# Designed miniproteins, single chains, continued (4): the designs that were tried, part 53

Each design is a single chain, and the fold is of that chain. pLDDT is the mean over its residues in the fold that is shown.

## One batch from the design tools (miniprotein)

Design m13830
Fold by ESMFold2-Fast:
Structure m13830 (fold): chain A 82 residues (1-82)
Amino acid sequence: DDAADRAQLRAAIARFADDPELVAALEWLLAASAEELEAYVAEMEPKLQAMYDAGDEAAGREFMRNSPAWTQHKLAQWELAQ
């Protein structure tokens, strides 16, 4: 149910509102298709496993910040601001 998936992403955006970079990444995911979201998850899978083993909330944020997709999106936003 795509409406439920979007509601979940919206809740995550509200939870991490203090982190504008993370909010931007989550908004990008909210606009992404299921195919795009799956590709993003596939790239993050090794770090997600390490995060799961660590059981640390901060590790969850770190994996998102270190994804190629997240980094590229942030760079594009920064370049647009110039």
Scores: mean pLDDT 65

Design m13831
Fold by ESMFold2-Fast:
Structure m13831 (fold): chain A 119 residues (1-119)
Amino acid sequence: MKLYIANKEGKLVVVYLDESTPLSVVSRLVAPHLDVPVVDDDRPAVLASWPSELVVAIQTKDPEALNEKLSKIQHLHAGRVYSEDTPEEKIKEDIIDLLRSLLDSEVEELELVAEIDLR
């Protein structure tokens, strides 16, 4: 699956990972690019609470199954979940809208600063 992780400045990191990949592993690799603290959380990155300074979107083969798992987690701020057939441009547009609405960001475009493969 893919994670799209963006900060308030519009910096984007894309991570290719498995559903079981821990947040602590992903966080150590993305933190230097996004100017956020490292999170020491061994829960799967796709099911874990990310720092509130970040917008996270998830692209997966089965968005319904992932959304069902996310709905069972108490007090989790879940990112947006998309099918593999969703165009990347639409995911990026939705991230910009979320950065503007949730983080009061003035960003108009995303800058891809890193692409990380953990498959």
Scores: mean pLDDT 78

Design m13832
Fold by ESMFold2-Fast:
Structure m13832 (fold): chain A 84 residues (1-84)
Amino acid sequence: SMDVRKEIDEQIEKARDLIKQAIEAFNQGDLDKAMSLLDEALRILDEAIRKAKKHNDIKSEIEAGALKTAVEALKYVIKKIQKQ
């Protein structure tokens, strides 16, 4: 439905904002804050993907999936830095 699509769009936008904040934290050297913000973005993206699949919103499923892949890649890099 249009209402569910709007809710999914708002979740994706919130995840984008959290990713932006995580990048800003990373640029300031706050790796713990960056990781926390990325974990929050992943939780929201997983919920958005679940809703998109249930409502056959293929565009949002692809968009949220792409963002999730980027977040997981950034988390991997940060975890590798934190282990050093």
Scores: mean pLDDT 89

Design m13833
Fold by ESMFold2-Fast:
Structure m13833 (fold): chain A 76 residues (1-76)
Amino acid sequence: REAIRRLAESLGLPEPLIEALIERIEEAKARLGDALQDPAVRDAAKLEIYTRLLHEHPEEAAGREAAIAEVINAAL
């Protein structure tokens, strides 16, 4: 959690987007558990988190799509 937050802060993401990212990542880990060992499940989870964040926080995410993807890839 702290390592993910520090990475997101270093990439210049705003606090509401950092909190949303951490929450969605932890939710996915809790929901999927060992299923994340399957690359297809992991890739689907990454895409779901990414798409959901862009939908829920379009203004904060605009121009930061690559940074959001980097945080998700580092976490999962």
Scores: mean pLDDT 81

Design m13834
Fold by ESMFold2-Fast:
Structure m13834 (fold): chain A 96 residues (1-96)
Amino acid sequence: SEKLRKALEILDKYRQGDSLVVPEELKKAVDEVAKKSKFFQGLGRYAVLVAAILLKAGFSREDIKKILPLLVRGLVPGLTDENIDYIIEEVEKALK
């Protein structure tokens, strides 16, 4: 998918080693969402980070829901469609 490739290129710009390093604005949004769930404080935090980066870059909710599972596959085992919908909604609220 062209959108998946564009997402990977955007994420690469934030990559420092094995970590994603984001500006303070995005970090605050991620921390705001992460505090709401034990899952998002642990393994799910990476999915929140990726979703925040893509939302800030102008990706639609529909596009993120489609590509996020592919981007975090193997890094966030147990990520459900319900978790993805919740992440997108809460990150959108935190970025406002």
Scores: mean pLDDT 80

Design m13835
Fold by ESMFold2-Fast:
Structure m13835 (fold): chain A 119 residues (1-119)
Amino acid sequence: SAMEKALEEEIRRRLREILDEMKADPRSEPLLNLPDYLAAPHIKDIIENPVSLKEIEEAVRSGKIRSVEEFRELVLQMLENVKKLNPEGSGLRLDAEALFDKVLAKIDELQREEEEKRA
């Protein structure tokens, strides 16, 4: 319907805004592109689904991501990958966890807005 299409376009715009805010944070620099070491065979035993901000941005822009929930799943996958590859208490992991907490809070707010518009 026209309302569903308008909501999907609004959601895509809001997801792009969240991505732009995340990329503007210096703590996102290691998350922009997949590290070369993620291509190593032994890393694939630890990381089942490698994802960076670049892949998420392309998925949003191409319309492959159609909902806030699908976006949230990719963000959570990226967080899990960071946790698996970085020791607990390391600077990179602490910075990523703080950044992801902020981003996930914004995703939760957007999901509530989406649900209200569909109700």
Scores: mean pLDDT 79

Design m13836
Fold by ESMFold2-Fast:
Structure m13836 (fold): chain A 67 residues (1-67)
Amino acid sequence: MTHLRKRFVGTNGKSAEEALEIARMNLERYKRELEEQGYRIVKERETVVRLEEGKAVVEAELEVEKK
């Protein structure tokens, strides 16, 4: 299995919660791209690294395998 670690950033000038939603949307887009490339996500772990007004950073650790 391949182990991937990547950070995703969300920026929204109004709310930490909205910034976190954007960061998670960016993570979901990356996961979709991996699946389109023929990978299956076997295990995932999400850590919120930064959460403040206007900015969120999420670190994802993914175990993937080739389909």
Scores: mean pLDDT 82

Design m13837
Fold by ESMFold2-Fast:
Structure m13837 (fold): chain A 75 residues (1-75)
Amino acid sequence: ASVAEGEELWATMFSSKDVLVTAPEVPWGPPPAGAKRASEMPSAEEAAENLAKYYPELAETLSRSELLAIAEWLL
């Protein structure tokens, strides 16, 4: 998986009738109080775990490898 694959996976998950095509400037969505920022993420694996927390529908649909691809694209 590459950064480009992560971008395509993100677009695929959000490309239904209400389209999110562009990369979010804040990749984790609206941060809850005490949320880690991207600059605090030491690895793509930890970033993928945070994606599962902020976007649980992604975690239900995608494998860990696919979440890693999206995390690497967003980092």
Scores: mean pLDDT 57

Design m13838
Fold by ESMFold2-Fast:
Structure m13838 (fold): chain A 57 residues (1-57)
Amino acid sequence: SMAEKQAKLEEGERLMVRGIVTRDLALAERGAEIMVETDPSLRPNAEAALATLRALL
């Protein structure tokens, strides 16, 4: 359902943001994975965010 899809996107975003803020790459990657699995069109944005985080580590 659309509600379940939205809930997964929100959870993935929360994990990704937390990972970025805390510099926890594994947590950010898990969040990005949930988002991309739910909406594959988000892949380029997720990869760009993860590349930026990797550059800061």
Scores: mean pLDDT 87

Design m13839
Fold by ESMFold2-Fast:
Structure m13839 (fold): chain A 90 residues (1-90)
Amino acid sequence: DIFERSKKQANEIMTQATQQALDLAQQGASLDEIRQLLEDAHRQIFEILSQTSPDDTALLDDEVYQQGQAALNQAEQLRRDNQQQLLNSL
């Protein structure tokens, strides 16, 4: 099923982007950089899904957006935890 393949590819892209976002957060990258990374991943996913299933793309776009927001929230929490750890080390 070509649609299932595209959904799997989309999930893989978002998983990789989430890992990169967390790595950037650990390195002290800005939230704007992390947001841009996740937005770029969302755009790639939209392009893949639009080519495979245009009618379903709008519904999946909302789900992918929610996954990106969850990744951003996780990265923000990691940044706060790292900042707290630095303060505790002073």
Scores: mean pLDDT 75

Design m13840
Fold by ESMFold2-Fast:
Structure m13840 (fold): chain A 65 residues (1-65)
Amino acid sequence: MLEEGLKVGKELYEKGASSEEILDALLKAGMSLDVAGAVARYTKKKGVEAGIEEGRRIYEQQQRA
């Protein structure tokens, strides 16, 4: 589920989608607001690879606690 959501975010970024469009699509793909928000914000600032990496980091932190 996480990897499918991240793939959707990457495809939207490559099509020139806004951070709000990426966020909405990731939420519809079943990602949490924290993870989806991190991916959308970092993808906008640092590119899609950095956004995906940050999303995975937040997801791992949520699983650890």
Scores: mean pLDDT 74

Design m13841
Fold by ESMFold2-Fast:
Structure m13841 (fold): chain A 66 residues (1-66)
Amino acid sequence: DIGLSNRLSDLGTDASRKVDDMRNLSNILSSINTTLGNQMRKDLDTFHDDSSRTLQGMLDEVNRSS
């Protein structure tokens, strides 16, 4: 016969594990959000660099044609 205190302890342990699982999921979501933010910055930097090179190439072509 498992006493009431043992049943409460088991329920507390199970609840604690579920809370830890939810915290782990929250941490994973935060990590994904940070990674996406960093990737977005890199993509914007690449777009800026590519756009600048394209514009410079166009200006160089116009200058050579003049």
Scores: mean pLDDT 76

Design m13842
Fold by ESMFold2-Fast:
Structure m13842 (fold): chain A 67 residues (1-67)
Amino acid sequence: SLSRSQAISILTMWANHSGVSISRLIGSLRAAQRSGSDMDQISRNMSQQMNGRVSPSTIRQAMDVVL
C-alpha cells in the first residue's frame, strides 16, 4: 500500500515528464474517473509514456490513494 505522499510523488513524476502541474493532472484524472474512463488503461498509457519507469499497477495504486 502507498502513503498519500508516495502516491503524490508518483503522479508528480508523470506530471513533470508531461510538462503539466500536479493539480492539472489530478483534475484530469478525476474528470476521467467521473466520465467512466478505463483507469487501468490510463495507468498503462501513463507507464508507457514514462518508458516503464513506473509500473501501471503502481500508477493505478497512486490514483486510488489520491482520487
Scores: mean pLDDT 90

Design m13843
Fold by ESMFold2-Fast:
Structure m13843 (fold): chain A 67 residues (1-67)
Amino acid sequence: PSEEELQKEVDLALALIYRAIAKLDFERGDREGAVESLEKAIEIAQKADPSNTDLLADLRAELERAR
């Protein structure tokens, strides 16, 4: 794979890690932590793969629920 393909894979994995952290924070009642992690996940996912509208929609829906 190219450097660009590897970077995209790494960034998408990082976005999913932040999503997982947000879910754990939300389960613990840490709404602020969940919001911060989801905002970071959205930022990374949007930069890495803006064409993945399903993932971005899911992340934004989770952010609205965490608010």
Scores: mean pLDDT 83

Design m13844
Fold by ESMFold2-Fast:
Structure m13844 (fold): chain A 55 residues (1-55)
Amino acid sequence: KERLREIVERVTGREVPLEKVSLTMNFYDFGGNGLLTRELLKRLKEELGIELPEN
């Protein structure tokens, strides 16, 4: 989970709580940018195998 937080923080450029990230919440809450959303989804799937919504 620490690695997940680091990936999210790196992609979005801001600090986020682990609890929010572990809930596979909507990406738009982390920036609302489509490009960032796709990159974040890709990284999370590769690193943790987590399925996240794309809509």
Scores: mean pLDDT 54

Design m13845
Fold by ESMFold2-Fast:
Structure m13845 (fold): chain A 92 residues (1-92)
Amino acid sequence: KLLEIHEKAQEKVASYDLSNLKATAEAAREYLILVTGDEERVEEWMNLDEEEREEVLKKAEELKKAGVKDEEIVAKVMAIEVRRLEEEAEKK
């Protein structure tokens, strides 16, 4: 069981598919837990209003187009630090 879970987690982490954040709440939660390993921060993100969540996701997509890695985007989206990612991308 542990080996199967580990293999599936590695496959999802390797893909770092940002589109999973647009999936249903359950699918998004599962993906974020696998990528971040932090259920508490995932629950904080899931408690955002639909409009707030969409705004953060749009900014995350802009950062992905700027060449920021999906893993880094997902981790900072969980912390609601999209502004920091924007400043960091502009600085580079």
Scores: mean pLDDT 56

Design m13846
Fold by ESMFold2-Fast:
Structure m13846 (fold): chain A 77 residues (1-77)
Amino acid sequence: TELKLEELENQHPELKTLIEKARQVTQLSGEEKKKALLELDIDLGVMAIKAAVFEDTELLDAVDELFEIVKSLQEEI
């Protein structure tokens, strides 16, 4: 997943903060990881709404890909 996160960060610098949070979440465990994943889901939802309003389909696709990564991390709980 790290290569995917790096690629997304390079192509979409506006996602940098969210990608950094995703990297930090991979090093957390238990309840702390669960809470961080929930916060990340909310932040991604806000970014998706913004991308949709501005009709930025490339950013919307990137946010969707990051959602999939976050979901995979949640399943590893």
Scores: mean pLDDT 77

Design m13847
Fold by ESMFold2-Fast:
Structure m13847 (fold): chain A 73 residues (1-73)
Amino acid sequence: AVAVIKSEPELAVFLVPAGLTRNDVIDVLEENGIPAAAGDSSREVLVPVKDAAKAEKILTALGGAFLGLKAVP
C-alpha cells in the first residue's frame, strides 16, 4: 500500500545491448508498443516506468540490462 505522495520515477533506464545501436533498441521497443527515448548516453534508452517490466524482458533477451530509475519532478 502506498501512503505517501512524493516524486515517483517516471522513466526506467536500460543498457543498449552489444551489437545494437540506441536507435535500433528504440525501434524494437516501439514495435512492441513501448514508447522509448534516447538516454543520457549512446548506450542508454529511457522507457516509461509503467512499461519497464515488458521492456526489461525484451531487452534482457537481446543482451541488455536494467540500469536504474529516473525521476522527473
Scores: mean pLDDT 75

Design m13848
Fold by ESMFold2-Fast:
Structure m13848 (fold): chain A 87 residues (1-87)
Amino acid sequence: SLIDQARRELMAEIRADPRLSPAVQTLLEAMVQEVADALRAGVPLEDVLATLDRTTAQLQALYPEEAATIRAHAERIKRAAREVAEA
């Protein structure tokens, strides 16, 4: 499915990013999985994106040295979620 393809691609990108600590990689991978699960469950896109933005802001606050990289991955996840929802 498009959701499973996007999930695999995003997980690979997160795992391959040397700027991310292992703890942040794990949390970003959990966020990708939660977004995929929410979209499969039929949660409205706007609610999925609002939850993602809230979780991203919390993660940036906890890991300020990685905040810019966390935001970049979150924006990539948001783009993929929109593309999947619009297909």
Scores: mean pLDDT 90

Design m13849
Fold by ESMFold2-Fast:
Structure m13849 (fold): chain A 75 residues (1-75)
Amino acid sequence: GEMKEGAEKAKKGAEEALEAAKKSPDERNSQRGIELAKKALEYAEKAEKSEGEEAKRLNDQANRYATGAMVLANA
């Protein structure tokens, strides 16, 4: 369903952010980006196990953390 698709997309975004963070030339941005990307993965995995409004909230949190990680990774 749409909820599962949202969680899968959030997980993919988090995985991409994690890879980008690991490749960051700035050690501090790399470390912080990895932390945020890991949180994004945790929320995305929780969203896969949840339904309805709770799944939406968890996906939103996963996307926020993944975006933050990607910004830090590419700074």
Scores: mean pLDDT 79

Design m13850
Fold by ESMFold2-Fast:
Structure m13850 (fold): chain A 103 residues (1-103)
Amino acid sequence: ELEKVKRATVFIIAVRYGEEMAVKIGVEILGLSEEQAREDAERGLQFAKEMQKAGKKVTDEDAVRRAAEEYGLSEEQRRLLLEIVKKHTDPVEIAKAALEAAE
C-alpha cells in the first residue's frame, strides 16, 4: 500500500515538475531506488505527452486520476493525494505529506 502511494507520488511530481525533480524526490524523500523512481517518472512524462498530443492541458485532477489508475490506489488515497497536490507548490512538501498520509 505505502509503496503504491510512493510510486504514484513520483508520477504526479514528474507531470508537474519534470523527470529529474521526480527522480530526486523519489530517491531522497520517498526511499525508492533510482531505477524505480526513474521508471515512475517516465510514466508520468508519457501521460503528459499523451495529453499534449490530444491538445489538453494537464490538470492536477488529471495527473492524480491517472496515477491512481496506474498504481491501483483506492478512491480515498486518490482524494487525499489530490488535496495534498492542491495545497502544496513545493514537490518536497507534496512527497512528505503523501508519505505521512500513507503511514
Scores: mean pLDDT 85

Design m13851
Fold by ESMFold2-Fast:
Structure m13851 (fold): chain A 85 residues (1-85)
Amino acid sequence: SASRVQQLIDLIGRGAGHARRGDYESAVREFSEAERLAQELVDDGVLSEEVRREAREAKRHAEAGDSRGTLREAGEAVGAIMDDL
């Protein structure tokens, strides 16, 4: 649904914001929820597997304390969402 897609975009944005500030614990939490919601939207046929993959990669970069990688993958995740709409 449009509401759940907006929630996913908001989660990715919050995760990216935390990573920009070096708050990787909060970034990982937000991206963990984003990956879960992305999987649900993929399973429901709303979004492609690419969205889930990019959200997972953003989480992995955040887990590694890589702010640049996290921001790049977060941007790719949002791009994949926009490509699916």
Scores: mean pLDDT 88

Design m13852
Fold by ESMFold2-Fast:
Structure m13852 (fold): chain A 94 residues (1-94)
Amino acid sequence: SPSITMPETVPATEGKNATVTCTYSGASADDIKWTVTRDGETDTISVGGKPTKFILGTSVDGNTVTVVLRRVKAGDVVTCTILSSGVSKTSTIV
């Protein structure tokens, strides 16, 4: 069965870039979508996608996928989703 493991919180310095990593199983990396929500505005990226307002990029290393967030704000909500199954996990920047 598809699964995701992700920390509930990620400590970061406000205004600096931050990395968030999820470990996944039962899926391929191209089935992973990242969503970043800040002040009610949402950006999304798939693996190999282009940079967005809140996201600098994504990378894959084995069973882990990392998203790099641009100039983070405490309270940013980051969600990792396996698209085919709808399984998701959420982390908050603190």
Scores: mean pLDDT 84

Design m13853
Fold by ESMFold2-Fast:
Structure m13853 (fold): chain A 90 residues (1-90)
Amino acid sequence: SEAEELLEKIRELLEEIRKLSNETGQAVDAGDVEKAKELHKKISEKADELIRYNERLREVGDEETVFEADVLTALGLIYEAISKIAVENA
């Protein structure tokens, strides 16, 4: 279904965001502020995509699928916020 395809895209984006968040932390630990900023920009772009897929899923998904997508989207936004704070305090 369209909702299942959107949920798969949301899961894929969350995994990409998590990987980039880990790389951002490594860049901060290494003192590479420019690399950390570049990685955060990529996280922000993927977080925007995550929000768009979640908004569409809310229109086509059942209550259970929408709830799962909302949780996954919230986790992605938490990773984005953490990476932003890490870069700003680097």
Scores: mean pLDDT 90

Design m13854
Fold by ESMFold2-Fast:
Structure m13854 (fold): chain A 66 residues (1-66)
Amino acid sequence: SPALVEAVTEPEAVEAVVETARRAGARSVKQIGDIVLALFEDAATAERAAAEVARLPGVRSVRVGV
């Protein structure tokens, strides 16, 4: 099932989060202010990507919605 990763970031962290999500196989990535939204085709890939994003400096919170 598709899943959405939502990351709230410091401004300087946005590019690293976007790049990490794309590298992890995000189907689409959208930035809205300090929020990065990454859509994945399967929940397991989204959960692995969220764990990787959560380890980046400047990331305030990460959520996965299925």
Scores: mean pLDDT 86

Design m13855
Fold by ESMFold2-Fast:
Structure m13855 (fold): chain A 95 residues (1-95)
Amino acid sequence: SEVREEVLELAREEVKALALKEGVSEEEAERRAEETVAELERLLTEEDFERMYELIKKLGLSMAEALAAVGLERNGKKRSDEEILEMARENRAKA
């Protein structure tokens, strides 16, 4: 799936960028990114990747924010787009 490939690439880029900001080496940042990609491929279905892609493109969410929203939907706690954006803004304010 082209959607799956794009989401996994966004995940790799986000994890690597965050790790580099923490001052780890490029090798360690890449290792963490590859580990995250492998876990996402193991845990997520094609439907999960499609939903994450929709949230990222429509709402401008980070990969981590989109993953959190999909996790809630999997547990029967689906939120509106406005509620998802509010949760993302609250999490950004706490970080």
Scores: mean pLDDT 83

Design m13856
Fold by ESMFold2-Fast:
Structure m13856 (fold): chain A 111 residues (1-111)
Amino acid sequence: SKFMERLEELAREYKAKTKKTEEEIKKLIKTAILSTTLLSELLEYAVQVAIVKTEEEKAEAAALRAAIDAKADALANKLMDIMKKEGKKEVTPEEFRQKLEEIIGKYIREI
C-alpha cells in the first residue's frame, strides 16, 4: 500500500538522519500521517465540497481539514514524546515502522 511504502521511506530517513532536530523529525512523522490514504481521501473530499458548495459548506470543509491537521499534530507530538522517553535515537526501520503503524492504526480507526 502507499501508506506502507511511505512508512518504509520515513523509517529509512529517520535511520539515516537521526541527528536531525526534533522539529524536523516531527515534520517527517506528520507528513507520513497525512500521506495515509484515508486522511488523503478525507482532505480531497473536503476540497471537493468546498469547490462545489456554498460558502457555509466551504467553511465546514476548512474546519474538517483543520481538525485533521490538529489530530496529526497531536499524534506527531505523542510519537516524539515516546522517542524521548525510550532514548532511542537510532531505532531500526522495522521497529520504527511497527510503532508508527500501531499508533496511526488506532488514530485511523478513531476517525
Scores: mean pLDDT 62

Design m13857
Fold by ESMFold2-Fast:
Structure m13857 (fold): chain A 85 residues (1-85)
Amino acid sequence: MKLKLEIYTEDKELAELLAKLIEDALKSSSLFKNVEVEIEQIDEKTYKVTVTVEAKDEEKALEFLNEIAKKIEEKYGLKTKIEKL
């Protein structure tokens, strides 16, 4: 199963920090294969961090990604989106 997490921020340095922290967290977990992290500038002021992962256990993978998203929203006030691919 492939899953996608998107995070939106106006701060490029924060986008780079979050991308690194999320990549390290996901690669440290046995739940995930083929971890890919991308940062895109989508407009003049907005950056999008896209995390794509493959997992065998969809339920546990979704719980893990939702926990990451919740922490980011609570700590930084950013918008997140999780999609099943």
Scores: mean pLDDT 84

Design m13858
Fold by ESMFold2-Fast:
Structure m13858 (fold): chain A 85 residues (1-85)
Amino acid sequence: MDLKQAVELGVKAGKAIAEALRNGAPQSKVDEAGKLVQEAVDLLATDGSKKEEALKLLYEAADILEKAGATEAAEKLRKAIEEAE
C-alpha cells in the first residue's frame, strides 16, 4: 500500500470514529475502536507488508462500532477498508 492510500484510509477511519461519537455511541466503545484505528494506521505508516494485520484491526474497530449501535459509521469504515484492499 502506498503512503497516499494509507493516509486516505486513516482519514476515512478517523471520520467514522468521529461520526460514531457524534451520533451518541458510548465513549468507552468509541475509545476502544479508536485505539484499533490508531494501531492500524501506525502499522500502515511504518510497514506496508503489514497491510493484512492493519485491515484486520480496522474490521475489528468497525465491529465494535456496529455493536455499540453506530451502524452507519461502521458501514462507512468497512467501505473505506474495501476500497483500500
Scores: mean pLDDT 81

Design m13859
Fold by ESMFold2-Fast:
Structure m13859 (fold): chain A 64 residues (1-64)
Amino acid sequence: MSTEELAKVIRTVLLARGVDPSSLPEGSLEKAAQAAKDGDLSALTRIPGISESTAQGLIAYSKQ
């Protein structure tokens, strides 16, 4: 899966949690997508609206 496609998935997850993606710093979604591809759980959980279980799901999804 591409980083761009994964960033779109993360945006959808944040919106479902009531988090506005535009409130995040520029490039935050792309960095989150890269962290998911790298398996960096701690980087993902630092994002508002992303729990440890959500981060684990995103990492698993990125390996599809």
Scores: mean pLDDT 80

Design m13860
Fold by ESMFold2-Fast:
Structure m13860 (fold): chain A 73 residues (1-73)
Amino acid sequence: MTPQQLAAQGDRLRAQGRFSEAAQQYTAAGELALRQGQYQQAIEYYMRALDVSDNVPKAIGAVLRAIGAELDQ
């Protein structure tokens, strides 16, 4: 599974009004992008997760970690 495929799943769930599930898919896409060293892409996916759900603490923590990793570069 690629980060783009996970984000596409999030897009479909968002279109269905399933925002918490969409947030989970965007968070998963961000986590996978982060593991692959794609920090900018990870930040974008985590921001999408926050846009669809304000009750996703893991997404906030992951965005902060991705920003920290990018700053270390």
Scores: mean pLDDT 74

Design m13861
Fold by ESMFold2-Fast:
Order: sequence, then structure tokens, then C-alpha cells
Structure m13861 (fold): chain A 95 residues (1-95)
Amino acid sequence: GKPTVVKQEPKVVRGEADVDSGTLTVSLEVDTLPNDKVTVHFWLLYADGRVEHLESREFNAKGNSTVKIERTVQLSPERARGAVLVGEMSTESVS
């Protein structure tokens, strides 16, 4: 039969900032089933309201597992102040 695709609600996580070093880090975790398609988007939100898309990644899960995905961005301390690194993750299961 035709595969049925089940989409989970996207998980949005705001990262942590070390303003003195200019380092912003976000970590996302997902529990996967075999052959789940995981899509991750990373965004940088600046203090002035500007939004920048940094990266998108897609991969297929190898089994029943918890997958952890991290992104780190290095900015100047001035640019890191009030900035937020955001990760958005969505999972599609195929049966």
C-alpha cells in the first residue's frame, strides 16, 4: 500500500547565550522511530528584531533512538547581547 506519513508538531527551542564570549548554543532532542525523517532549522534573532536563517538539516533516523542536535554561533559580545539562537525541529514518521 501507499506509505502513510504522520507529521509531529514542530518543536521550537531557544538557546543559551554567553554574552561575554559572544557564544550562542542551542540543543534539540527527538525520540525517533526507524526511518523517521527529521528536519531541523536554525534561526538567529537579533536584539533589533532582525531574523536570520542560518541552516537547515534533514536526515533519516537509523532506529529507535534519542537524537541530540546542537548548533553553536560565535558573535562579537556586542552582537550577542539580546540575540537568541532558535532551533526548530520537525519529525515525519512513515508506516
Scores: mean pLDDT 78

Design m13862
Fold by ESMFold2-Fast:
Structure m13862 (fold): chain A 97 residues (1-97)
Amino acid sequence: LPKELAELVRRLVETEDPEERRRLAERIEELIFELARSLRELDAAEEEAVRAGARAAAEALLRLAEEIERAKENGDEERVKALEEAVEEVVAELLAA
């Protein structure tokens, strides 16, 4: 992963501010789309598919970050570990693509 994407994901998981979390998710979506576009020229249909995929990945990461915050508030350390592992899996799949 580009260092910028890894840093944004880390900040998304660590932040306790819901507004900052939304902004970070939007930046992650934009960066995923820009990275895909930089790898090859996309036609209009491919661009829409890549944009939809980037949005889905950013939304999944945002939901995981929100669930991590909830688990921390509830003192559920086992759930926090499982959710952090799920974030790492999403990040690893983005690396493999």
Scores: mean pLDDT 78

Design m13863
Fold by ESMFold2-Fast:
Structure m13863 (fold): chain A 73 residues (1-73)
Amino acid sequence: HHHHMLVTRALDADGKELPPEVVERVRAASLAAHKVMEQGGSYSEIGKAMQKAVEAVRAGLPVEEAIELGVKY
């Protein structure tokens, strides 16, 4: 029994520290995708939510707000 962010680990297979900004973008994208998938969203809607969440984090929004923005728009 274990929980981990596979995407984050795939970006750093050697166990090197990732910049916090990269970790935040990966978390926002993954969580937005999960929320849209749970709501029965299409593959295209999942992709749009991930892109919007990443853009929002890059614009300086907190991860939680970026996820909500990606899911709603």
Scores: mean pLDDT 70

Design m13864
Fold by ESMFold2-Fast:
Structure m13864 (fold): chain A 81 residues (1-81)
Amino acid sequence: SAMEEIIAELERLLQAVEERAPFEEIEQLAKRVYLLAHEKELPKEVLDKLSRLLREALQAVEAGDYARAAALIREAIEFLR
């Protein structure tokens, strides 16, 4: 399903954050999640919440708060389940 594909990409993003990958790589993975969600035409409410969580996660990574970034990505995964 569309949700399962997006969750798989979010799990890949979570792995990169937990491994403390470079910001550029994490940013590209987050953009990939958002692009996939748009291509799958998710409901606006779902897309808006996913966008907010991804934006907040990227801000956390920029601040060096990988634990907060991981928590926000897990929230996105749980939201889509």
Scores: mean pLDDT 88

